# Designs tried in a protein design run: designed miniproteins, single chains. Part 20

Each design is a single chain, and the fold is of that chain. pLDDT is the mean over its residues in the fold that is shown.

## One batch from the design tools (miniprotein)

Design m674
Fold by ESMFold2-Fast:
Structure m674 (fold): chain A 64 residues (1-64)
Amino acid sequence: SSMEQQRQEILSEIDKLIEELGKVDPDMAKHFQQIRDLLVQRQASVDTLQTALTSLKKEAEEVK
């Protein structure tokens, strides 16, 4: 479905963010992984996943 494709795209972006973050801050990457896994377990909507991605990107930017 179109919505499932959108969900997988956002999750893919979150996974890439976690992978890159893991190279500079493994502990923060583990925290983001736990958030990502919880969102998947709770079947988060496209809107919720997009909001989460935006928040995680902002937090990752502060690690530098």
Scores: mean pLDDT 84

Design m675
Fold by ESMFold2-Fast:
Structure m675 (fold): chain A 68 residues (1-68)
Amino acid sequence: DELSPAEEALRIVNERGEITKEEVIEILEKKGYDKEEIEGAIKGLVEDGLLEERDGKLRLTEKGKELL
């Protein structure tokens, strides 16, 4: 589909409020994305300040919410 793994990761984290990186990877792998592609997308989102990782869990930042 045309929705990127980065956009899907943002939506998943937004819906859950807080979720482990491993759970996001599992969900997106079931949708047909490769693990390396998913991990790269999550890393980029954290580096861009759209997601934060704390205590092994991902959360959407205020900046990330503005993109949804």
Scores: mean pLDDT 81

Design m676
Fold by ESMFold2-Fast:
Structure m676 (fold): chain A 95 residues (1-95)
Amino acid sequence: MKEITIKAKVLSKEQLRNAIRDLLKYAEKVEVTINGKKYTLTKESTDEQIDEIVKDVKPGDEVEFKILTRPENVKKVIAAVKLHLEVLSIEIKDV
């Protein structure tokens, strides 16, 4: 497994929502830290749970993703965040 930590700047609520949805297509688990709150999501997570995460988010807010994924999905996970958000840092570890 690979653990990917991505810090990114939020451009809009819709873009953050889309980043999370796309991440959940390729990730086994995503931990989202935003505005001092931490959320854990999986492929089984609902749109309503995603909406709870994004509800109070403003442009310019920073989000941290800790993503657990298979090695073959690393590029797809990174692309999902880059497509929707301004990436500030990426760290990849073997787990």
Scores: mean pLDDT 86

Design m677
Fold by ESMFold2-Fast:
Structure m677 (fold): chain A 74 residues (1-74)
Amino acid sequence: MKIDQVIKALISEFEKKYNLTDEEIQRLKELVEKYFKDAKTTFEILQAINKVKEELARWYKERGDEEKAEKILS
């Protein structure tokens, strides 16, 4: 229950802060689902957030969008 609220808040914050497109939001949701699947504690949730940021930034770099990759890692 609480983890679903954290996930929704994270997606909403990223959408607003980084002006994500529908495609980028979909990728963010995929990464969140992958890394949050086994997260049970606050510490594990924080580690999952860090992993999502790293993988999303890598995905942007692979697409040639270095500006968005840098903003995500900042």
Scores: mean pLDDT 77

Design m678
Fold by ESMFold2-Fast:
Structure m678 (fold): chain A 60 residues (1-60)
Amino acid sequence: SLKKKIEELRARLDELKKQIATLKKLLEKHPDNQDVQDALAEAEKERKEIEAELARLEAE
C-alpha cells in the first residue's frame, strides 16, 4: 500500500539523517578528508532522492 511505502521511506530517511549528522561531525574534525566528503555527498544525494520520492507519493 502507499502508506506502507511512505513509512518505509520515512524510516530510511531517519537513518540517513543520523548518518549525515555523524559524517558532518567527522568532517568538522577532518575538513580535508576526501573519504568523509565523498560519503557525506553520497548520503546527502540519497536523502534528497528519498525526500523527492516522498513529496511525489504524497502529491499523487
Scores: mean pLDDT 85

Design m679
Fold by ESMFold2-Fast:
Structure m679 (fold): chain A 78 residues (1-78)
Amino acid sequence: SEAEAQRAALREALAEALASGDLRPVEDFVVALLEAHPDAPGAVVLRVAELLNAAVAQPERFDALAREAGELVLEYLA
């Protein structure tokens, strides 16, 4: 499904950001998400960005935060 594909892309972007220390893949993903969903509530987009930033800043919590962000994306796209 599109939501599952978005979750996979999100997880990949987070892994790349974590490995490189460069948030650009995450920023690119968020921009693409906004372009695909122009009617998305700003609060939802902001929450996803907060979770992504937290995942990169706290590697020990990466899986949990990435999963939470993915669930939020899946819920919005479903």
Scores: mean pLDDT 72

Design m680
Fold by ESMFold2-Fast:
Structure m680 (fold): chain A 94 residues (1-94)
Amino acid sequence: ASMAKEQEEMQVLRDMFLSMQDLSTYMKQQGLSDAAAAMNEAAKAFRKAMKGEMTLDQAVAKLKTAIAKLAEVDPRRAAVLEELLAQKMAEIQR
């Protein structure tokens, strides 16, 4: 493992974490409390993955659960987040 690869993975995890926190705050403001709570749990999972306390696959599974809950109330934003996740995962796995 190279330090450059670890830095790239950490940057992707950080970018995803910040996006999930912003989205959780937005969903809470819209009264989407269940979706916001699921997104906050996904954000915590990505923070744990950054610390090595959880695998990236486990964190992604939490985010997919949050996206599914978001899709029940805001399918357009859920689709955008699914596309963002796919793009960021491709960046890590290259």
Scores: mean pLDDT 78

Design m681
Fold by ESMFold2-Fast:
Structure m681 (fold): chain A 113 residues (1-113)
Amino acid sequence: FAAPPTDPEVQAIRDELLKVVAEAAHRAMQNLTDEELDEVMRRVQELVGKATQAAQSGDEDAAVEYLREALRTIAEASGDPEFAQELIAKIDELLEKIRDALVAQLRATPPTP
């Protein structure tokens, strides 16, 4: 693991997001056949790859959009529409908080030598 110079608030938001994603993935594994799960994972990997490419090109907005769609795909795969709706709302909230925290950090620590 890379140890980024992120503050405890950003780390807490990331930890919460990882817990939410893990729960959705476990529910998807319980509700889908192996073939359906493989298709969902293939789509998620494609979207994560696009998010990584967008981030590397400096397009943070596109990167966040691709990541958001990947997470929504996992949420919908859970087979529980109430859980999926709550999870999608939580993902949107956490991604917005991460964006706000990153913007604040960029303003506080400009990349000057």
Scores: mean pLDDT 69

Design m682
Fold by ESMFold2-Fast:
Structure m682 (fold): chain A 76 residues (1-76)
Amino acid sequence: EEQKRQQLLEEAKRLLTGYKQLDLANYRSGSTKAQQDQTYAQYLQQVSQLTPQDQMQLAAFEAQLNEEAARAKAAE
């Protein structure tokens, strides 16, 4: 079902975005990474449910997030 595939992909993107936000916060504040590690574990579980095509879309999205994070770190 298309709706289920879209929901799985969007959930994976949400978890990945949260993970990258926590990574940036830990870079700035030096806080513990337990929450970051938990979010990443949830992300990996979600990715395992995706089709190869959706995984490719997710990889492109991750590349965008990594570039945004790098720019944010460089601006600090």
Scores: mean pLDDT 74

Design m683
Fold by ESMFold2-Fast:
Structure m683 (fold): chain A 103 residues (1-103)
Amino acid sequence: SEILEKMKKALDLQIDIDLGIYLLDYGIEAAELSNEKGLPPEEAFKIVAEKRAKEIAEKEKELEKKREELIEKLENLKSEEERREFLMTEAGVSESLIDGLLK
């Protein structure tokens, strides 16, 4: 179904947004380190990325597992109405993303 493929794309975009939001905290930590130590921003970002590499990798794995589980649930739903409700509720996909891709 073309609609199902668009719904999967909306879910993928939401997961990518969720990861981006998570990474903002480390961006803030890097900016604070740059200001505190007088380091170039790129050097501060590299230090924080290396320090947080394990945490970032764990979050990426968590979100990938969540993506796989949510896609499987979406594919097993019987109707477009049930899939739309699932995306907006359990999957946490914004209504604007759903409307933008399904119109």
Scores: mean pLDDT 83

Design m684
Fold by ESMFold2-Fast:
Structure m684 (fold): chain A 58 residues (1-58)
Amino acid sequence: SKEVKKASLQAAADINEVGAETSEELAKRVPEQRETFLKGAELSRKAAEQNRKKYEEL
């Protein structure tokens, strides 16, 4: 249903936002892998934005 799709997109956006925050924190704690974690954070933030946009279009 449309309601289930919206809930899934909202959950996916929230999960990706938490993932981005976690990766940004790991970049501070593990400076040897900082670039890798920051790149992961960027991808997660883009995924969150895309899921929010899809939610708005439903």
Scores: mean pLDDT 88

Design m685
Fold by ESMFold2-Fast:
Structure m685 (fold): chain A 74 residues (1-74)
Amino acid sequence: SDEEELEKAVEEARKAIEEMKEKLEKQGDPRAEQMAKSALERVEEIRREFEETGDLEAALRALRALIDLLKKET
């Protein structure tokens, strides 16, 4: 279902956020916690927009863009 596909993408995004946070914390980057918090807030915004619009493709595109951005920071 669309909801299952969204949850799979959300889980992938949350894993990417955790990996980024752990890597930055290991490097002693003081921004690690704030960057992780901002990224998690973005995931919740994307989930909320899907609940309002039902646009799975837009939600998946936004989550993929977030994951790509997080990978560039690490």
Scores: mean pLDDT 84

Design m686
Fold by ESMFold2-Fast:
Structure m686 (fold): chain A 94 residues (1-94)
Amino acid sequence: MEEKEKLLKKLEELEKATPEPVVKLPDDATRDDPLEVTESTYIEAIKELIKVREEEGVSEEDIAAFLKISLDFLEKKDKEKMRDIVLLAHNIKL
């Protein structure tokens, strides 16, 4: 099984296990704003960024590396790193 597929399956399982709702960011949100990042909001941000990276032609190995790092931030509850990823995904959607 490809590493990318294995990590995507883990992300999907974590999404299903997360009871917290996705929280909408303010339109003017910045890195320095006190953002309440839920695990569901973070998982949604990872999914959006993976979609963008795939569309940009990023290698499956690099996408797998991003997934591994992003899932590690979630496991460690690194709120600052999680917030940075959520803001990056939010800016792409606008």
Scores: mean pLDDT 71

Design m687
Fold by ESMFold2-Fast:
Structure m687 (fold): chain A 88 residues (1-88)
Amino acid sequence: EEKEKEEALKKIKEYLKKLVPESIERRKKLKEDPSKELKEELLKESIRHEIWLMELIAPLTDEDIEKLAEAYKVPVEELREIVEEIRK
């Protein structure tokens, strides 16, 4: 039972990680708009919400954080700070 739960949570987390590149693609398109500053703030908040959702489903490991930082193209330390903020 515990093993089955761990496998299910792992699959859900992997599914969410696949959505990250799609989020980045939307972010690139929105940056081309004249309302640039406001949209950049909203897109940063979108990244935070994606991390928050993944953390709620199953705690992010160090490897998960490194892979997500690479996908978002941000420093690992910046992503670690976001995760720590969410855990508070």
Scores: mean pLDDT 69

Design m688
Fold by ESMFold2-Fast:
Order: structure tokens, then C-alpha cells, then sequence
Structure m688 (fold): chain A 80 residues (1-80)
């Protein structure tokens, strides 16, 4: 596995994590567990971290932002 291929894999995982977390937020809003405003604020934070992961120039950077996305996802799970 090349470093470029490994980087692509971590970026793909970040994209999947972001997408799944946003689906969770939309479901929480529909169930009345959080407000649309709270969900929108979290989506902005998710998008910022995803952009950083997508712009990562090293595997270490991509892993760092993936880890932050996973931590944010876990924070959101506690609200739901």
C-alpha cells in the first residue's frame, strides 16, 4: 500500500464518518431530540473537519482529522 493510497483511504473514512454523523443529526431533529439550530452548528463543525481531512498532505494529518470527526460523532451521540 503506497502512502498516497493510505491517504486516500483515510480521507474516504472521514467522508463516510461525516455523512453518517449528519444522517444521525437529521434523524435527531425529526425525533425532536435536538433543535435544527443545534444540528446546523454541528454540521458546520463536521464540514470544517472534513475539509481539513480532504486537504491533508500526509497520512498523519488525515488520521488526526478523522480522529477529531470520530470524537465529534461520539459527542453528538451523547446528545441523542
Amino acid sequence: LTEEQELDIYVALAEITAAVTKIGLDNAVKKGLISPEVAEEYKKRIDELLEKAQNATSVEEAKKYLDELVKLSREIDKLI
Scores: mean pLDDT 88

Design m689
Fold by ESMFold2-Fast:
Structure m689 (fold): chain A 65 residues (1-65)
Amino acid sequence: SRTEVLRERLARLRAFLAANPDTPKEVLQMELRILEEELATEELSPESRAVLEEMIALLRERIAR
């Protein structure tokens, strides 16, 4: 399902951020823009939307540091 694909992407994002503490903000901002575009343009179930919003929140938290 779309939700399972998004959960796998979330797990990979968490692993990437943990392994790469010095990732440039520009790279994080590029990924954030992609996720925000997906959230804005896709018709998502509440479960899928929640996973995508969690990914967006992780990137925003990391960028704000």
Scores: mean pLDDT 85

Design m690
Fold by ESMFold2-Fast:
Structure m690 (fold): chain A 94 residues (1-94)
Amino acid sequence: MISERELLAAMSMIGAAVLKTSAEKIDTEEAKEVARLAEELIDLLTRALEEGAAPEVLEEVLELVLEAVKAFGEGDYEKAKRLLEEAIRLLEEA
């Protein structure tokens, strides 16, 4: 069995990878920014796992990533961008 922390981080990484791959197919400045932030979030999640980030922080990050996926799917790239920036901020402050 994987730990709760590893599962939460893995789910966030999958969500961010989906966002990055989907955004890379869209030739707009906003979509390029979403792809960049998603890649940054994956790198930070990898480091957070290695540094023993609290499950509570990873749970909040996952909630933000899932909201960003929903917003992106609805065409609200500015909302997706803001949600990814908030997730990055939480990981940097942890």
Scores: mean pLDDT 83

Design m691
Fold by ESMFold2-Fast:
Structure m691 (fold): chain A 98 residues (1-98)
Amino acid sequence: SYTSIYNSFRNILQQMGIIDQPVNTSDMINSFSTTVPQWRRHIELSSKYYGSDRQRSIDHINHGSDLVHDSYQRGVPFSPMQIRVGYWLLWSKIERDK
């Protein structure tokens, strides 16, 4: 589930000593430049549409979250920045709209 991957990423970030940093949406979006192109595009588009087309922003977050989920299930290795970005996408999907 998305929640299980979110918790796994949370645990990894905790082990890396960076979990206590507050989630800052702008900082995470700005950090996308070091992320894989597929994830970067969805972060850029979610940010672009956030103020003008909320549903399109959500659709891009959902698609990005699906790519994170698929990569995780296939055992693709994640860089620390990819874990941070994946954590932000999953947080946006699970927590932000509650």
Scores: mean pLDDT 65

Design m692
Fold by ESMFold2-Fast:
Structure m692 (fold): chain A 78 residues (1-78)
Amino acid sequence: SQQQIVDEMIDELEAEAQRLLREGASVDEAVDRLTARHRELLAQHASQLSPLDQVQFSMYYIGLVSEVVLQIRKQQKE
């Protein structure tokens, strides 16, 4: 189903975010890699997704990037 595809794409973005946090990536590195992964996943699945599904995935991506940036900034202040 389209929802299953979106869920799998979200799981892959989360896995990348967790990897970046574990590796101690900088804000710039994390933003660049998550942006690249978002574009790659969207390109791979765009033909299988409705415009609304694509928007929902992109909204999730924006929220995830914001959370990752905040987490890195907190770690830098410790």
Scores: mean pLDDT 85

Design m693
Fold by ESMFold2-Fast:
Structure m693 (fold): chain A 76 residues (1-76)
Amino acid sequence: DLEKKIEELERRQGSGGNILELGDTYLKLGEELLKQGRPKEAVPYYEKALSLYKTVLGEDHPKVKEVQKKLEEAKK
């Protein structure tokens, strides 16, 4: 359950590795929701993943650009 994993990782927020894993988990949940035809529900998870990746990796990182594209797709 990705939602359970997110809850556990949020409780341990403050570790660089944990923050990146939390971002990856939000991205994965967003992708699964989009695949299920639930783009409106995917949007907030992509936004959370984007925020975390910007914090850890910086705005110019390829991973940040990847998530931005997925977010634009989900907003259509």
Scores: mean pLDDT 76

Design m694
Fold by ESMFold2-Fast:
Structure m694 (fold): chain A 87 residues (1-87)
Amino acid sequence: MKEEEIFKKFKELLETLKVEESDDTIGNLIRAVAEKLGKEFTDEAIELLIEFIKEHPEKVEEALKELITLEKKTITKEDVEEIIKKL
């Protein structure tokens, strides 16, 4: 799947995330997108990212794009903290 198509699908998922309040559902959606990119999020990274999404829904697309373009297969809490700090 091309990166541009993945980001388009990501935007569709982000719109879903704005209306979904279940942390489990949000976490599963993030994991599903990451798997399609050959990436994995740690549980701690997912928890921090969900908190950020709830507080700053307008910045979520930029944060997720930055995280999924990292040259790492496994995205950790520290990676999420570094990206959030820049936003």
Scores: mean pLDDT 72

Design m695
Fold by ESMFold2-Fast:
Structure m695 (fold): chain A 92 residues (1-92)
Amino acid sequence: SELEKVKEDAVETLKALADYAEQRGFKELSERLRELAEKIKTMTPEEAVKLLNEFIDELKKRREKATPEEQRLLDAAIQALNDYKARFEKLL
């Protein structure tokens, strides 16, 4: 189904971002991204949109206190999350 394809793509992207965050020393961010990936697997489109909105807001707050290196990673993550949010919204 289209929903399962969007979920699989989102999980793969989030895990890749988490791996990169861990390699750069952002362990907490890596763990939060992995937790998000696991939650998305079981969610409806409505639940996924809500969770993604909450997580985007969390990352935007984190960005305010971040170093330039972490800001670049957070910007990439925020963009990916917004792209997947839009894809889930099309399934509503």
Scores: mean pLDDT 89

Design m696
Fold by ESMFold2-Fast:
Structure m696 (fold): chain A 76 residues (1-76)
Amino acid sequence: SDAFEAAMREAAAMVAELRAAAERARKQGNDEAAQIYEEAVRRIGEIWFEAPLTIEEKLARSREVFAEARRRVAEL
């Protein structure tokens, strides 16, 4: 469905941004920030692969994980 494809694209974009942020953090010697971003990627993967949730719920949870990772890094 159109809604499913849009949700999958948004989730994929969040994962790509987190992976890029983790790589940048490691290149800058910020291993703590890199670990936070890498954990967020893993959690979003679990939401989409394993969780018995609707597509809308998976997207909402992915957004929460993404926002929390960014907040945690900002507080370092």
Scores: mean pLDDT 88

Design m697
Fold by ESMFold2-Fast:
Structure m697 (fold): chain A 67 residues (1-67)
Amino acid sequence: DKLYEELLEAVREDAEKYGVVSVLMRYLGLSPEEAEERAKETPEDELLEEVARYLAELLERSRKAKK
């Protein structure tokens, strides 16, 4: 979907500039220690896709919940 693609591009750009750990901290609200641990467990590209999907679902859920 368009929102997912847009968010995925944004998180990939941030990862290129600041690193995947910074992206996890910024978008998922993880501590530096938690973000580093996640980065050890999962390939970077899969983590960025997971972050983008989480943000897209969170935003859609917010829209639906505002009934």
Scores: mean pLDDT 78

Design m698
Fold by ESMFold2-Fast:
Structure m698 (fold): chain A 92 residues (1-92)
Amino acid sequence: MDEVVERTLRRVREEAERLFREAKELLERGESLEKAKELVERALELLELGVDWFRAQYAKTGDPRLLEAAEELERLKRELEEEFRRLLKELE
């Protein structure tokens, strides 16, 4: 019953995935590569801020769920970076 941790993790994840989806749609439609890059950068920055916040809270509390949340956001960040690299390769 750590509703705040779960809600924060969910919101950060959903917002990052939303920004990435918008970037992917722009690329698939042949629209602005620059706008797509900006959306991906914002998604990755949001995930990094989330990781930093959860790790800082873990350092204060020792709650392993905070560390697990940070690790989940780090994995999502790597997955989005890899998918964006693949999308850029397909357009070149």
Scores: mean pLDDT 83

Design m699
Fold by ESMFold2-Fast:
Structure m699 (fold): chain A 96 residues (1-96)
Amino acid sequence: MDEIKKNIEELKEQIKELIREMMEKNVKEGKISEEEAEKLIEEAEKMIEEGKESSEIIKFIISHSPETRENAVKISAIGILLAAIDFEKEMLEKLK
């Protein structure tokens, strides 16, 4: 049971790292301002920590990210990890 909680926290950290990496590359490539990237990172991390719905988090990231193939791939990976958190939460509830 503690393992499932640890897995959820590790997944949250992986998602945050992917968002930061994606935004850092977009800033470096001149596709988004540093200020806009920082705001997106802060809001997305807040949504993740507050346990917002996976769909709302993804919708927010899509709406505020530059439309690039690389971003689409990263956002897809983020979506998969968010789905993994939902699966881990369902497993935790089933074992109660």
Scores: mean pLDDT 82

Design m700
Fold by ESMFold2-Fast:
Structure m700 (fold): chain A 55 residues (1-55)
Amino acid sequence: SVEEEAEKLAEEQREAAIKVRDFMAKRGLLKIPKPSDEELEFMKESIKEVMVKHR
């Protein structure tokens, strides 16, 4: 259950973060390229880790 919730939230956060960062990068505010598959997996793992630890 916690793992399912973590996956759901990780997916939401990934989508939001990618959209926001891409938006800011387009404006030239950030020097951050589009996240790679590795970066996306890291975000997912981090969110899962935080949720599991917090719970």
Scores: mean pLDDT 69

Design m701
Fold by ESMFold2-Fast:
Formats: sequence, structure tokens, C-alpha cells
Structure m701 (fold): chain A 81 residues (1-81)
Amino acid sequence: SDYEKKIQQLQNDKKKTMASYLKNAADTLSDGMLLAAQNPSKREEILKEAQQQVDDLLNQGKQDEDNYNQQIDQVYQDGLS
């Protein structure tokens, strides 16, 4: 059905979007760890900044996930009318 296809597409888009945020978070943490290793006097500060950037990315990913979930719920509601 059109509804099943639309739900599957939204689930696939959600999965790809979340994978992208996780990859960006991993890259940010990796870069921060390397920078901290090169700057031992500022290690704690650099790692806190990297963690904040990771938290911001994961929070934005959660907002996008919630948006996808709302769109999926809307498709289900449209299917009930």
C-alpha cells in the first residue's frame, strides 16, 4: 500500500540521518582526542569542547529523529481516516 511504502521510506531516511549524526559525532570525538594529545596543557578544556560538540550533534539528531517519528505517526493517522 502507499502508506506502507511511505512509512518504509521515512524509516530508511531516519536510519540514514541517524547514522550520519553518529559518524559526525565519532569524527568530532576522534579529532578532539588527537588535538588533546598534541596539547597536554589544555587537554581537559579541549576534551570538554569536543564532548559539547558531540552532545550538540546528538541532540540535533534526536530532534530530527523526533521529526521523523511525528511524520510516521501522521501517515498512520492519515491511514485511519
Scores: mean pLDDT 88

Design m702
Fold by ESMFold2-Fast:
Structure m702 (fold): chain A 88 residues (1-88)
Amino acid sequence: ARIDELTRKLYELAQEAKKDGLQEAFDAAVSAALQTIHEGRIDEAPERAAKAARDVAESLGLTPEQIDKAAEYMRKAGELLAEIARLA
């Protein structure tokens, strides 16, 4: 099913984030995306996920390059969560 495919892609992104030491950024991004979806603002989930990841990465003292990478990974996670929510 399409939801299963999207869930697998989200799992793969989680594994990549963990390998890069970005698990805290990933967790914050998922929480922000899910809160945005719960509020009925599904289309805002990718950008809110990216912002939450950037804020956490900055608080952890990561480099600008790592912060940008975290934001990009988590925007993709937010996009996957938004698509899953639209299909549910």
Scores: mean pLDDT 82

Design m703
Fold by ESMFold2-Fast:
Structure m703 (fold): chain A 61 residues (1-61)
Amino acid sequence: MPSPDEQIFAVLADYLQHRRLSEEEALARLREIFRAAGYSDEEIDRKLAQLRAFLAEHRAA
């Protein structure tokens, strides 16, 4: 069974490299992975805000 870290990298690879997930689908999957890993909703919101900014920069490139 993949670790939470492996699941996160798989989601990011599918979104950024393979273009197999939408931004909203990728963020939704990451939210569930972080929640399952024991992060608080407040911590998850902060992490997802940073990732959304990163993804926006990646889409512009």
Scores: mean pLDDT 72

Design m704
Fold by ESMFold2-Fast:
Structure m704 (fold): chain A 103 residues (1-103)
Amino acid sequence: SKELILRAIGQALRAIGLIIDGEKYLEEANKLGASEELINTIQQAITLAQQALDLTMKALTDDSLTDQQRQQLIDQADTLIDQATKLLNEGKAKIAELKKKKA
């Protein structure tokens, strides 16, 4: 349906935003000499956001999908976006702590 397509567009844009922010935090963490654990947390967030984008792109472009199948992809993408957001917020907080330690 048109409503499901609009929801998938919104999820795709959100996933793209998480990838962009994740890449910025990854670069900043590397410059600050962050731990492997922190680097891995940020990379995991980027990976989850990329998986969410793949699911939303399938929901947008696969004309063979039923509305139920499209809804399932959107719901799966939403879960991945939520997980990516949580990890990225954790990474951002730890980067802020490293900045304080080096100031």
Scores: mean pLDDT 89

Design m705
Fold by ESMFold2-Fast:
Structure m705 (fold): chain A 88 residues (1-88)
Amino acid sequence: MKIEEVIVGILVGKETATITVVDENGNVLEEVTVEATPEAVLKKIEEIAKKYNAEVKLVRIAAVEDREMAEEIAELLEKKGYKVELLE
């Protein structure tokens, strides 16, 4: 099946962020760990969108300990036009 949309989940840890990419059917396409910086997360999401030729429908961000970093990541992604949800 052609992938048209993906949902990206991000778990923001103390020093690293785990990015999980899921298609519209709930299949995990990729799981990758990057540095917990807005720039590293943005770059990886852009690479994923290009790789799968898919629209990023939603980015869900969960902070483990560093809420401020999760908020900075969310702000950069929203500035770049992504739809973002911050989880409790």
Scores: mean pLDDT 82

Design m706
Fold by ESMFold2-Fast:
Structure m706 (fold): chain A 112 residues (1-112)
Amino acid sequence: SAKVDELLARYSPVELLNLPPSELEKLTPEEREELLRRAAEALPAEDVPAVVRELKTMLEMDSEEARLEAVRILGYLAPKLPEETIPLLEDVAANDPSERVRALARELLATL
């Protein structure tokens, strides 16, 4: 997508994983998934712990959509920091109040 390529050229991986909802709403669901995957893949190893700490905060939000997004990003980051990301996904799979969020975490764990 030309929009995804433009965003990847303009912003750092950390900035891309922290875009405001108004910017993400301009993308299709497929473009959003590609953007998040590519941003997570490009994220330097030294920046991963800081992003994981932010994702922990998102997992405590009342918004189901915010928690779903956090779980997706954790899945993409798992190969870079499995020691922190896998236990978080396991906790979400067992304890999140939403079955949608728990199901996504279980699905991602099965592919790791």
Scores: mean pLDDT 83

Design m707
Fold by ESMFold2-Fast:
Structure m707 (fold): chain A 72 residues (1-72)
Amino acid sequence: SAAERRAALRRRLAALSERAAALAAETGDPAAMRLTLEAGEVMDRLEAGELSLAEAERRLAALEREVAALEA
C-alpha cells in the first residue's frame, strides 16, 4: 500500500540522515553535509506532496549509493 511504502521511505530516510550526519560530524566532509541536506529536502518535499512515492524512492536510492561510497 502507499502507506506501507511511505513508512518504509521514512525509515530509510531517517537511517540515511543518521549515517550522513555521523560522517559529517566525524570527517567534516562537505559531501556528507550535502547528503544530509538532500535527504532532508526529499523528506520535506514528500511531506508537502511535491514528490511522488516513486520519485522519492528513486532519489533516496541514489543518496543511499552516495553515502555507501563515502563509508567505503
Scores: mean pLDDT 84

Design m708
Fold by ESMFold2-Fast:
Structure m708 (fold): chain A 93 residues (1-93)
Amino acid sequence: MLELLEALPPEERERLELVLRLATALALERLAEELLREGPAPEDVEDIERMRALIAAFREELRATTAPEELARLEREAERLARELLERLREEL
């Protein structure tokens, strides 16, 4: 897996890494929303909110540095992967 990433052209590798980072962020954001709906302990709420703030900062940076058309494409790919990642995370919990 990592060897395949190293074999990709730099531009394709950067795009794939960015999609994976965004997919992880989106999956964690959805998981955080579900956990907050279930009424977690107060200490856990603070940790979840900190995680959401970090995710929001990352997404804002992407909006500031990425062209709108490219951002929309990355978000579509990331949403698909995020759904698959979230399903797998739910199986482990």
Scores: mean pLDDT 74

